# Designed miniproteins, single chains, continued (4): the designs that were tried, part 80

Each design is a single chain, and the fold is of that chain. pLDDT is the mean over its residues in the fold that is shown.

## One batch from the design tools (miniprotein)

Design m14752
Fold by ESMFold2-Fast:
Structure m14752 (fold): chain A 94 residues (1-94)
Amino acid sequence: SIDEEIERILARARELLRRARTEDQAEMAVAWTLGEIAELHKRHNLSEEEMREHYERFLREVREVLAERGWPEEVIERIEALARKAAERLLKEI
């Protein structure tokens, strides 16, 4: 069910990112998704490698959705950098 929960979280993340009209809304979608992944990790005994893989997959989804929407590369890089920094903090807290 972990795989099913990750797929559900990522599906909603894609929906939120597709609806985002501003950089702030995209950052809120990222923050929500990282929080959901972190809560999932707290409920399951996962290795750091498995947890990192979930975050890396999400980071790829962020880039793909925003690029598909034609967002400027500079904005995508900024959002990706903030998301990666937040994910690294969450990995160190578990």
Scores: mean pLDDT 88

Design m14753
Fold by ESMFold2-Fast:
Structure m14753 (fold): chain A 62 residues (1-62)
Amino acid sequence: ASETLKEFLERYERGEISREELRDVVILALVSRGMSLEEAKEFVSKLSDKELVELMRKLAEE
């Protein structure tokens, strides 16, 4: 579990950070897990807002 990722998700759910900021946090989390920056950007660009939140939630619980 990542406390930093949980904090960003909570801030997004409260409307304190933008969708673009959440996207950037998810990209960095995927890169930290072995995905290239280009692969992470392409993958995240295909996600809806709901899918992005779901992915962030899963990454935060890991």
Scores: mean pLDDT 81

Design m14754
Fold by ESMFold2-Fast:
Structure m14754 (fold): chain A 61 residues (1-61)
Amino acid sequence: SALDVAERHLAEAERLIAEGDFGPRAAEAAQKAGVGASVAGDSALLERAVRLGHEMRAHGA
């Protein structure tokens, strides 16, 4: 389902960030998680994906 796909992308983004990878792979995974969460209507998952996006931008600034 879209929710399952979004959860996998969020887990991948969180894993990459935990490993110190704030690059395009983590950004893409977080973006895909956010889109999937929005389509599925899961606001909690969307909030988590948005937070990761902000953390990546803050790290890259």
Scores: mean pLDDT 80

Design m14755
Fold by ESMFold2-Fast:
Structure m14755 (fold): chain A 78 residues (1-78)
Amino acid sequence: MEELRELAREAGRAAAAGDVERAEELGREVQERIEAIEDPAERARAETLAIAEAMRGAGIELDEEKVRKLAEERGKKA
């Protein structure tokens, strides 16, 4: 999970910097890791957290508490 979050953040950072090739490589790794999660609840949480970290990498500051609650709610619904 922490590794997935770091990869997502780096992908967002690369995209914001205009490094399209690196952003695509990191984004593909993030997507492959998410798709490897067979539990729908864990996958939904991973997707939510990865999107949030990618946005942070791009310079968008998000409320950590709200992100955590959203990830938990999406996992509970899946």
Scores: mean pLDDT 79

Design m14756
Fold by ESMFold2-Fast:
Structure m14756 (fold): chain A 117 residues (1-117)
Amino acid sequence: KEGVDYIVEKARDAKKVVIVIDGNAPQETIDAALEVARRLAEMGKEVHVIALGENADQVAERARALGLKATKMPSADEAVEAILAEKPDLVIVFGTGDEMVRVAEALRAAGYPVLVG
């Protein structure tokens, strides 16, 4: 899928990538996010999937089935704290919900590069 190739190319120089997925996003957005995560992991990158929202458990289970490290977080604030503790080279956010905007803005304010998928 065209969008997946674009994000993967943008992330090519990052070693450690956190992917934040809105579990309430459209299915196509979640599918694209998990495909990005899978491809980056196949490239030898350290990938951690963080799932937020009502369907976070489903997203985390799908990521784990792909062999990915995945964690559900109860809130945007806890997701931001976990990401800051990991010190990733890049954060990719999939979804447009208020919690996703909050995560992206907080990480950019902390000086982290953030891509929106």
Scores: mean pLDDT 86

Design m14757
Fold by ESMFold2-Fast:
Structure m14757 (fold): chain A 94 residues (1-94)
Amino acid sequence: SLDEVKEALRKIFKEIGVELSDEEITALAQAVLELREGKVIPSPEILQKVAPVIERLTPEQVKALVEGLRKHFGKEVAERFARLATHFGKPVEL
């Protein structure tokens, strides 16, 4: 569910030391949920909200986020998110 994804993201971001607003967590959770449900790319409206969050993370923080997503949601979701991060100039070694 969306709330389950939001709670996982809150834990991941707490571990990497990044503070996000509730709106940013919600947008990321919606993106992760769409990737988990089989979408290759999140909807444009969600993607517009997620892009600024990814762009302000360091490469190390993006890598930690991808590893957190792998732990909570599995390899395929993590790989899809890593491809999105690469599209925004934050490539991740998998």
Scores: mean pLDDT 81

Design m14758
Fold by ESMFold2-Fast:
Structure m14758 (fold): chain A 67 residues (1-67)
Amino acid sequence: RSEEGREKFIREAAEMFEDLARRMGLSEEQIKKAREIGEEASEKVRKGAPVSEVLDWAFEKMAPLFE
């Protein structure tokens, strides 16, 4: 919830989501989708959205990949 956490999220979200999908053993297509969701999440936070709200949005978008 710090400003430092916000900047870290903006820089690392795409890679973090890609790595999470890879560690979960998802397909290359799903890993790519997770990275795209991370990139969109990063843009939302960069545009002033709270990290917590963007994380909720991102996990909603990622949930179908784990089903």
Scores: mean pLDDT 78

Design m14759
Fold by ESMFold2-Fast:
Structure m14759 (fold): chain A 100 residues (1-100)
Amino acid sequence: SLKLLEEVIKIAEELIKAAEEGDLEKAKKLAEELFKKVKELVKELSKELPKTPENAAKVTALAITAIGLRISAELGDLEGIIRDARAIKELAEELKEELS
């Protein structure tokens, strides 16, 4: 879903900015929002993407990184939040190119 990919990219960018500014409470809220959107995206991508090992690996990486993001947010690890949000953004941008 192109729209879900664009939403995930936008939330990830907002999350990175909040975390870089040291706004832990805003970062935690955005991380939870991003986690929920990635769960929706993973379900839609399994219907839309060509059935290849490369696409399966990217979708799996996206799901695992979203879990890592949630853990980083719970621990208040701003650097971990930035790392995981950047990884989600990069994966979502690559998957958007595959669908475009």
Scores: mean pLDDT 86

Design m14760
Fold by ESMFold2-Fast:
Structure m14760 (fold): chain A 58 residues (1-58)
Amino acid sequence: MDEAYRSAGDFLVELYEASERAGARVAADLEKSGQLAAIAAASPRAAEVVRRLRERAA
């Protein structure tokens, strides 16, 4: 993955830290567009946020 996916992952982490609700909404939109997996692969911090969001959804 490239710098763009890493930057998107960092943005997702910052958004989640500021508002878990907003982070969850953006993550859901990214999952529907198929980009969430690529972003999580590029950013370990974003991967951790994605894991937490999926645990809450289960």
Scores: mean pLDDT 75

Design m14761
Fold by ESMFold2-Fast:
Structure m14761 (fold): chain A 98 residues (1-98)
Amino acid sequence: DDAEAVAALASLPDEELRRFVDNLALQALAVAQASGDPQKEAEIQRLVDELRRHVDAGDRLGAARTAVRLARKTQEVLDALRKQGRWDDAVAAFQKAL
């Protein structure tokens, strides 16, 4: 549930929110890079940049909403990789980004 996810993220202490954002961004960028799809890579990069700007501005709700959008786009890329038979490689890249 996006509303529950947004509320949970927006309620995190600032240090925990930054840590969550950094981890999500690293995972999303790793998955996008593994896809080899320049369009999906560009979409994820824009969401990462937007997310970081919200965090730097102290906009918790903006950060939470953008994080949920980034997570959804990352899931779309993972679903595409699964259809291509590259799901295990994508999961390995996702885990190594931590």
Scores: mean pLDDT 81

Design m14762
Fold by ESMFold2-Fast:
Structure m14762 (fold): chain A 64 residues (1-64)
Amino acid sequence: VSDQISSLDGSISDLNSTLSTSTSNLNNAIKNGDKSAVDSYSKKISDTSSLIDSLRSTKAALES
């Protein structure tokens, strides 16, 4: 359980870094008027946020 929680914390940290990078890329795409990139990064941000929420729920269940 402890090893699983540690692994989840690492995954959540990595996904938060991905979310930060994707948000920066989205802002650049908006500034450049690149609609294809805007759509792509918006989807990645949405998918990454959903995954973070799922991992946080899994961690909470393991800690209970």
Scores: mean pLDDT 84

Design m14763
Fold by ESMFold2-Fast:
Structure m14763 (fold): chain A 98 residues (1-98)
Amino acid sequence: MKMVRLYVRIELKESTPEQLQEAKEKIRALAKEVGGEVVAESDLEIAVRFEAETREEAIEKAVEFVKRVLELPQAKGASVLDEDEELKKRIEELMKEK
């Protein structure tokens, strides 16, 4: 059986180095808590992979992660890298509430 993999990119606002470090530490902790894995980082972007045996479980992990990340002041937005229509729709709805 193939595991379902979904990738989300978090974009951060330009901030002080200390604020960016704090935001990245919180994002890494949130990813670990929801069962995601950080696969890439740059100055203003963090990419997180979510794996599950079902598409529904992978989507729920990614949505919970994005919802919590968007509560951070330094979060600019989130995007989906996998063309999953349901995950894209749910993340777009979360971003409209902010």
Scores: mean pLDDT 81

Design m14764
Fold by ESMFold2-Fast:
Structure m14764 (fold): chain A 96 residues (1-96)
Amino acid sequence: SANEASKRMDELVKEIQRLKEELKKTPDKEKQEKLLEELKEKEIELRRLITDMLSSAVNSALLKELGETEELKKEIEELNKKLEEQLKKYEEELKK
């Protein structure tokens, strides 16, 4: 769900920020390399999650627009039916 994805994004941002701060405080090169690898993994996960959320949002917007088109088609069909009924009544009055 979007709520679960948003929560995971927030968690990943906090973890990335923590790793960046730890990296700044770490003088050992080997430990820096391990922190950089962990940071890279978290950034990849965040990018994938953002991409998935954007894809889902775009699809939702398109589905909504299509739904509005179908509602408009239904309204036009109802208007056409009323016009046909009015025309039929008018034709019957002309025959009198």
Scores: mean pLDDT 67

Design m14765
Fold by ESMFold2-Fast:
Structure m14765 (fold): chain A 99 residues (1-99)
Amino acid sequence: AMKASSVSPEELEESRRLQKIMDEVIEAYEKAKKILKDNNDTEGLKELDRIVEEFSRKLSEILRRLAQTTDPAERRQLLDEFEKIAKEFIEKLNEIVKK
């Protein structure tokens, strides 16, 4: 237990936030994709692909910015932005599967 690299509490919280957000995104995506496939909803699957592409672009931009900064305040702001983007993505997925 001794001599493990001491991750700062801030870095640990950041890592846990990222993992939780990604887990929620992946679960929502897999659930939506399954529902659309089970319903043979080809139009919904096309819309899903479009939404995934948009989310992927936004995610890549946030991850690039996170890789370029060590400022804790800026990193927290980027995580808040990522969480907002993830929430919007999940809401769009829920709208597709309603129809």
Scores: mean pLDDT 81

Design m14766
Fold by ESMFold2-Fast:
Structure m14766 (fold): chain A 91 residues (1-91)
Amino acid sequence: SELNKKLIEEIDKLLKEIDALISKLQSLLASETNPERKALLQQMISALNQNKEKLKKIKKKAKEGKLTPEDVKEFEEIKRVVDGIGSLLDQ
């Protein structure tokens, strides 16, 4: 369906954004010496990797025509998490 195609395109865009954020966080982690900030950066990387796997699962369901309203809700929640981490890194 057209809606499934648009969602797949949005998921692919979000996956690229996640990969860029993970790369930025890994670069920051490599130069970080403060233990509390290291823990926060590692937590953000872990959260992004977990959400990346969730997005891949939603994408597969979209391709199979098996999307549920709960999958769309999860996509929107993941988008908010990614936007939140991106905003923190821009400050």
Scores: mean pLDDT 88

Design m14767
Fold by ESMFold2-Fast:
Structure m14767 (fold): chain A 83 residues (1-83)
Amino acid sequence: MSQEEIEKRIADTKKLLELLKKRRDELKEQGKLSPKQEELLDKAIEALEEEIKALEKKDMVEASKAAARSTGYEIRRIGEELD
């Protein structure tokens, strides 16, 4: 991956991180966030922060693992809303 591609992915991941933080805050203020949903959302946010750190180190394997964890936590959080 080129330096330009890594920088773009970092920017895109930071944008996603800010959107998830905003969504967490909105749901919490509305009283619509269960303790389980809050835990899963916080873990998804943490995984995105880990992805950014891995990308900054050019560790593409760790970045991909962190991205997969973030996606997994979000899928589980959505599942909790639908059940």
Scores: mean pLDDT 81

Design m14768
Fold by ESMFold2-Fast:
Structure m14768 (fold): chain A 64 residues (1-64)
Amino acid sequence: SADMQRHRERVLDEMTRLVREWAAKNKWSDSDIARALEQVRRRAPVLTDVVLDIKRIGDQIDAE
């Protein structure tokens, strides 16, 4: 669904920002950053699905 795609995009973007911030603080190499970002891409769909499943069980309804 469109909502799921938008949620995945936001999750991926936020996780990417966190990785970049962590990498800058710890002076990671370009290869380390690339590996971490690849892991973020792999994990983002799974994390999104878990969050959506929990919300579905607890009523994923937009507040009016």
Scores: mean pLDDT 66

Design m14769
Fold by ESMFold2-Fast:
Structure m14769 (fold): chain A 94 residues (1-94)
Amino acid sequence: TELSEEEKEEAKKIAEILNKNPSLVPLFVKVMEEFLNDPDEKTRLRAARLAKEIAKYLDEKLRPYLIPILEDTAKNDPSEEVRAAAAEALAVLK
């Protein structure tokens, strides 16, 4: 259920970019929403796991922007595994 070490490093770098450039947050949320609604379950699962890793390093003030898309996925995704991954990401954000 884990991302690779390379993917975890990339997630941290993404969070650092967003922390320095908050104006990019709306674009990032739209991109994440697209991946979380992808037809491929593996793509959605990876997006949820990536969101969890990004959330660990994201500034507290920016965390609320990810909550709505992850709550939608946690409640409505057809895959139990994807819903569980989104719920884990929400636990980090709350």
Scores: mean pLDDT 86

Design m14770
Fold by ESMFold2-Fast:
Structure m14770 (fold): chain A 95 residues (1-95)
Amino acid sequence: KYEELIEKIREILKKIKEKKASEKEKEELKKLQEELIELVREYLREKGVPEERIEEIVRLIRRQLELMVQKAEGKLDEAEAQAVLAEQAALAAEV
């Protein structure tokens, strides 16, 4: 069921937000997202939804999942902070 996959995804996202997630858990999250997308495709096909519309729905779901991961990771903020620290370290080494 989608509920089980969503629960697992939410658990990993919570660990990411708490900065307790390992790289392996982040890889697992990506696999769970792919499994969720495939289940959506299967159920929509069983309901007779046209393939073109299924692809549109999948694209929207994929984008939502990507945004959820980025927000949980603080990816922009963390990458920006790391870039600033790296620049400061490089500058200190050069001067």
Scores: mean pLDDT 70

Design m14771
Fold by ESMFold2-Fast:
Structure m14771 (fold): chain A 123 residues (1-123)
Amino acid sequence: KIDEIKEEIRRSLAEAEKRVEANDLVGAVEALRRALEGILQLLDLSDSSEVRDFAIGALIRLIDIVERLAERTSGEVKELLEKLRETLLQAVDALQARDLESARSHLQQAIELARKALELLKK
């Protein structure tokens, strides 16, 4: 199950990057949200250093994706994506500090911010 979730996260990250490149903002945010959900599931299954290091790497890659999405947006969507980026940085800091409760809380907040951005992009 852990390896399956890691592969799902890798696919979602690659899809998000491809969608950003294609200027498919809706598809990019949908893929980004799936990657975040996968990371949260992964951390619920294991607190090992290997899983933590994988999650940190995935979050750093997501931060780059969010930055690129923010460049392509304006107004309220851009503000939500900038807040999402800050929340992901806080999740990385929590994981590095081995504070799994804070990391999960920040990841849940990141998923909600991505959902709100997606709702605005679909209007």
Scores: mean pLDDT 89

Design m14772
Fold by ESMFold2-Fast:
Structure m14772 (fold): chain A 86 residues (1-86)
Amino acid sequence: SKEEKAERVLQRLAGIVSAMKELVDEETYRRLQELLTAAQQAIDAGDLEAAIAKAREMLALAREHTDDPGVLDDIRAAERLLAELE
């Protein structure tokens, strides 16, 4: 279902933010956390369009700030799941 896919996206986004804590500066980490929180709040409100927009912003920010292969693999997996929600 779309709800199961949205939950799986949120889990991957949370994992990405957690992995990036040691890889980025405090300001970038704070911005990633804010975008993750916004995506979660949008899902909780039933606003899938807003959730997709915030998830995309977070993934774009993460991609600009890491060269870690494992994190990049998680970003690509999250992007594929996110595309299935559109």
Scores: mean pLDDT 85

Design m14773
Fold by ESMFold2-Fast:
Structure m14773 (fold): chain A 97 residues (1-97)
Amino acid sequence: MKEEMYKLIEEILKKTGRSAEEIIEAFKLVDNEGDGKLSREELLDVLRRLGDGKLSDEEIEELVEELLKVFDVDGDGEFDYKLFIKALKELEEEKKK
């Protein structure tokens, strides 16, 4: 589980060219309910914005499916971005060592 989370986080950082802070802010901006979760549609929107034309629609859809498989811990079809942020911070601390 954690290895898959770290790989997806690194893939998003590399493919979008965005900082961790930019990704976190983008998730917060599209979270209309403020519950720390994004629907599939909200996740597609945020990844499209972060990709800024660098990612194809197919690459965005693949990333959404992989993120939901790993971060949809409740099985409700929603992406838990608070769990993503926690894993991202853990990965950044590991890279500093």
Scores: mean pLDDT 78

Design m14774
Fold by ESMFold2-Fast:
Structure m14774 (fold): chain A 73 residues (1-73)
Amino acid sequence: SMREREFQELKDEIEAEMSRLMTKAREAEQRGDEATAAEYRAKVQEIAELFEKMEKGEISLEEARERLREIKG
């Protein structure tokens, strides 16, 4: 129950961050800033790979949360 809640909360945070970064990438692309758009898309890819590892149980929820903070920083 508590672990399922932690998983869902982290999943929601991951989905929100990916959505935010994709919006930032789109905004950068619209103003012709291809380099900045590429950087945001690269972060989305890193977060997607992190989520896959989390879903497969290859990393703990604690490790996944720490990795997400690193990507955000």
Scores: mean pLDDT 87

Design m14775
Fold by ESMFold2-Fast:
Structure m14775 (fold): chain A 73 residues (1-73)
Amino acid sequence: SAVHEAVRQTIADLREAAARSTDPEMRALLEAAIAQLEELLATVTDPKELFEKAREVVAELQARLAAVLAALA
């Protein structure tokens, strides 16, 4: 489905971001999100459920990355 393809693309983008990251905390957060999204792709067959759960993973990652960036100010 288009949702499965979008989640695969998101994983690819996050892997690239993790590979380019020099900050071990940011890299760990990105790698944790990748692992969660890969598990969802392996276990969730319904596109709507996959979209909702993947959105939660991305939202949590964004919140944690924002907290790391705020600590650098």
Scores: mean pLDDT 85

Design m14776
Fold by ESMFold2-Fast:
Structure m14776 (fold): chain A 100 residues (1-100)
Amino acid sequence: KLEELKQEIDKRLEEIYKNAKSVDEFIDAVKKLIDELEQKVIEMGLSKEEVYELFRYFGDKLVEMINKVKDKEFQDKLHEKMDEIGKYIEEAREKVLEKL
């Protein structure tokens, strides 16, 4: 269960990395993925420990992906948005934990 979601995260973040044409498009796609993962985690009945691990994995993979961005200006703007995304991840995690 957890491993399947980690594989989906890897695949979807790679697709976002390849296809996003602007900072806003990248951020919107990441937030959409977080929303989709929130729903799947609730449906799959992950434990609280697995929920913490999944959202931590997501954050780590997102940072790794941003660091791979070759366009320095694009990368710098994505780094500026990391606090916003981090908060969005925390809010999604809390919503999931309240449903468990």
Scores: mean pLDDT 83

Design m14777
Fold by ESMFold2-Fast:
Structure m14777 (fold): chain A 62 residues (1-62)
Amino acid sequence: SAVAEVEALMAAYEAGEISLDELRAGVAAIYRALVAAGRRAEALAAGTLANERLMAASEAAA
């Protein structure tokens, strides 16, 4: 699921495997793919989760 893909990207970022910019790009790619596929409800759910996680990651990095 899209939520699982976002969680996997967050886990990779927390492990230091990817940068914050790579995390943002990965999340944006997932969102665009869902919108293109007409999976709008999943795109909104993934976008909301991603915003919360990216905000938390940015706060932790400060």
Scores: mean pLDDT 76

Design m14778
Fold by ESMFold2-Fast:
Structure m14778 (fold): chain A 97 residues (1-97)
Amino acid sequence: SLSWEDLSPELREDIDRGVEEVRRASIRSVVSRLSPEERQALKAEIQAFLNGESTAEVGKTTLGKIAGTSDVSKLTPEQLAFLQLLLDVLDEQLASE
């Protein structure tokens, strides 16, 4: 099997870009099904979570289940990147309304 280090830097960059484009397109598809009010509510929930305003109740939400924790400091880099990308898509959609 090929290791990541066996790939050229250019090929690794192309793979990363393709993965991000697919992820962003998937997030846009999901977000586009939300009402403007639901988009604002989701953005507020994510911002509160990232700002450390998490409570035990956050652990019961969809975001809390994805994170597996109510403590933002315990998020993996991948989970943080996902939440930041989701906020970026929500901001793009809200700016268009």
Scores: mean pLDDT 65

Design m14779
Fold by ESMFold2-Fast:
Structure m14779 (fold): chain A 93 residues (1-93)
Amino acid sequence: SAAVEALRRAAEELERLVEEAEREGVTPELAERIAETTLRAAEAARRAGRDDEAEKLRSLARRIRESGRRGDEESVLRYARDAAEVARRAAEA
């Protein structure tokens, strides 16, 4: 389905952004890109009927944005990794 394909692409993008953040560090711009990609994954998950995963992704997007605004790079990375895992599982199920 189109929603599952969108969710898979969002998961792949989150995985790439996490790798970038691990290599280069977390900038405010990167944290915002991760949060936006996580929100897109949440919308795709909801369209795919993955309501629990969609809500988790929405919560994670808010936490990523909040942590990024504080310059809390460690929290951004932890929430981003969680978001990538949730999105990947939702796309595969």
Scores: mean pLDDT 89

Design m14780
Fold by ESMFold2-Fast:
Structure m14780 (fold): chain A 99 residues (1-99)
Amino acid sequence: SEEEKRREILELAREFLKVLYDAIKNNPNLTPEQKKKLLELASRISEIMARFDELPLDEAVDELINIAKEAKSIAEQAGLTDFVNKLNEIIKKLEEIKK
């Protein structure tokens, strides 16, 4: 159901936000620019969560996938293999909900 999908998306958004903050905290060698970009992505996730009841389901999922792909690009540039793997799992779960 749409209600079940909304609960799953919101839980994935919370997990994504946690993964993102953990990556920033645990990787002190991230450049100031990389940290700033990751914090901007965290802000975008928080905005989606705050406005979640107002967003079409497909739009919320697509935006979260796009944010995760942007985070993955930064993680790959920084060589953060564990973070890349966690982002791939989040992307996969979001894509499964969209189908």
Scores: mean pLDDT 87

Design m14781
Fold by ESMFold2-Fast:
Structure m14781 (fold): chain A 92 residues (1-92)
Amino acid sequence: SPEREKLLEILEKLNKEFSKAYKPKTREETIEFARSLFDLSGAIFEVKYSKKSDEELREYAKRVLREILETAKRLGYEESAELAEKALKQVE
C-alpha cells in the first residue's frame, strides 16, 4: 500500500542517516546503539514482509522509534535524537 511504502521510506532513510551519525565512545554506548540499529532493522523487515495491517505496522514502528529516541537522548547523541524525532513525526 502507499501508506506502507511511505513508512518503509521513512525507516530506511533514518537507518542510513542514523548509521552515519554513529560515534560511540564507550563499550556500553556501542552496545546500546547497536541494539537500536538492530531494532530499526527489525522494524524495516516487519514493514517489508509482515502480513500485519498498516495500522499495526505504524504502531510497531512508533514504539521502536520512541525507544531509539529515548536511548539517543539518554546517551547524549543529540543529532541521532533529532533524526529519530523527525522520523517519528513523519509516521503520525
Scores: mean pLDDT 82

Design m14782
Fold by ESMFold2-Fast:
Structure m14782 (fold): chain A 74 residues (1-74)
Amino acid sequence: MKEIEELLEKIRELGRKVGEYLKAGDGVGAMLAHDRAMELVREAIEKAREAGLSPLEVAGRASEAFLEGFDEGY
């Protein structure tokens, strides 16, 4: 659980960076931050499977974390 919570926090931070990059007109920075966030989403889903948690629920939480971060950064 703690590992997934840490990944969700990092996903939120990357969402914020994507928003900040897009607001600044840095499409390349936004793309790289988004790609990194998607890697962490996949890692969180895989850890959920290993822990016997719902992959769909964790995927939903990861999407929410990313979008909340994006709204804060943009």
Scores: mean pLDDT 87

Design m14783
Fold by ESMFold2-Fast:
Structure m14783 (fold): chain A 60 residues (1-60)
Amino acid sequence: PSEEEIEEEIREALGRMAVAVGALAVKNGADRAEVVEWVREMAEKLGLDPEEAVRELEAR
């Protein structure tokens, strides 16, 4: 695989981990609105769609 493909896979994996961590935080009593904003910021920093990441969080 190319270096670009590896970088994209890493970004996607990090985005999925952020959603998973966010979902776990909400289950442990964290404020959902704060977690949603954190997930959105993480997705933006990774160059991913923040709204898609938020929808994935809400689906868990």
Scores: mean pLDDT 80

Design m14784
Fold by ESMFold2-Fast:
Structure m14784 (fold): chain A 86 residues (1-86)
Amino acid sequence: SLPPASPVSRELKPEERRLLLESLRIAIEQVLAGEELGKEALEGLTEMALSGEMPEEIRELLREALEAARNGDKERLRELLEELEE
């Protein structure tokens, strides 16, 4: 039997992607509220991304969110939240 056309392995399932994006959204909201827990959550999500071989899009999104949180770039964090909005 011919396999389905999947370009590469190591893509997140839609459910896993949704859960990660929701976790990221919550972490960003916590950072915007001035909660230190948000930065810790972003660091944890970034480590999970590296271990789970996430899609480049999600890995980049996590990296930018963590960088913006570390730099106090609230404008960038708000832009990322809008991108994650359903």
Scores: mean pLDDT 71

Design m14785
Fold by ESMFold2-Fast:
Structure m14785 (fold): chain A 85 residues (1-85)
Amino acid sequence: SDAEQLRKMVEEMRRNAKETNDPIMLEMTIGVAMVQLSVLRLTTEDPETRQTIDEMIDILQQTLEGRLSIEEALARLEELVRRLE
């Protein structure tokens, strides 16, 4: 399901964040996730899933801009995906 795919993406981001202290590597991880989310947004037929993806992209963009920590971002992403399930 789309919800399981989104959950897996957030789990992979959390694992990568735990394994690296390099800000550049974290930015690359976020960038890859944003591209994957953009592709999913174009292919999903469910408006609720699309809205959730839009909110996830906004959270990740705020993280890249330094407005939100990666830990705060991951917590918010996990909650958004949980609501979709």
Scores: mean pLDDT 84

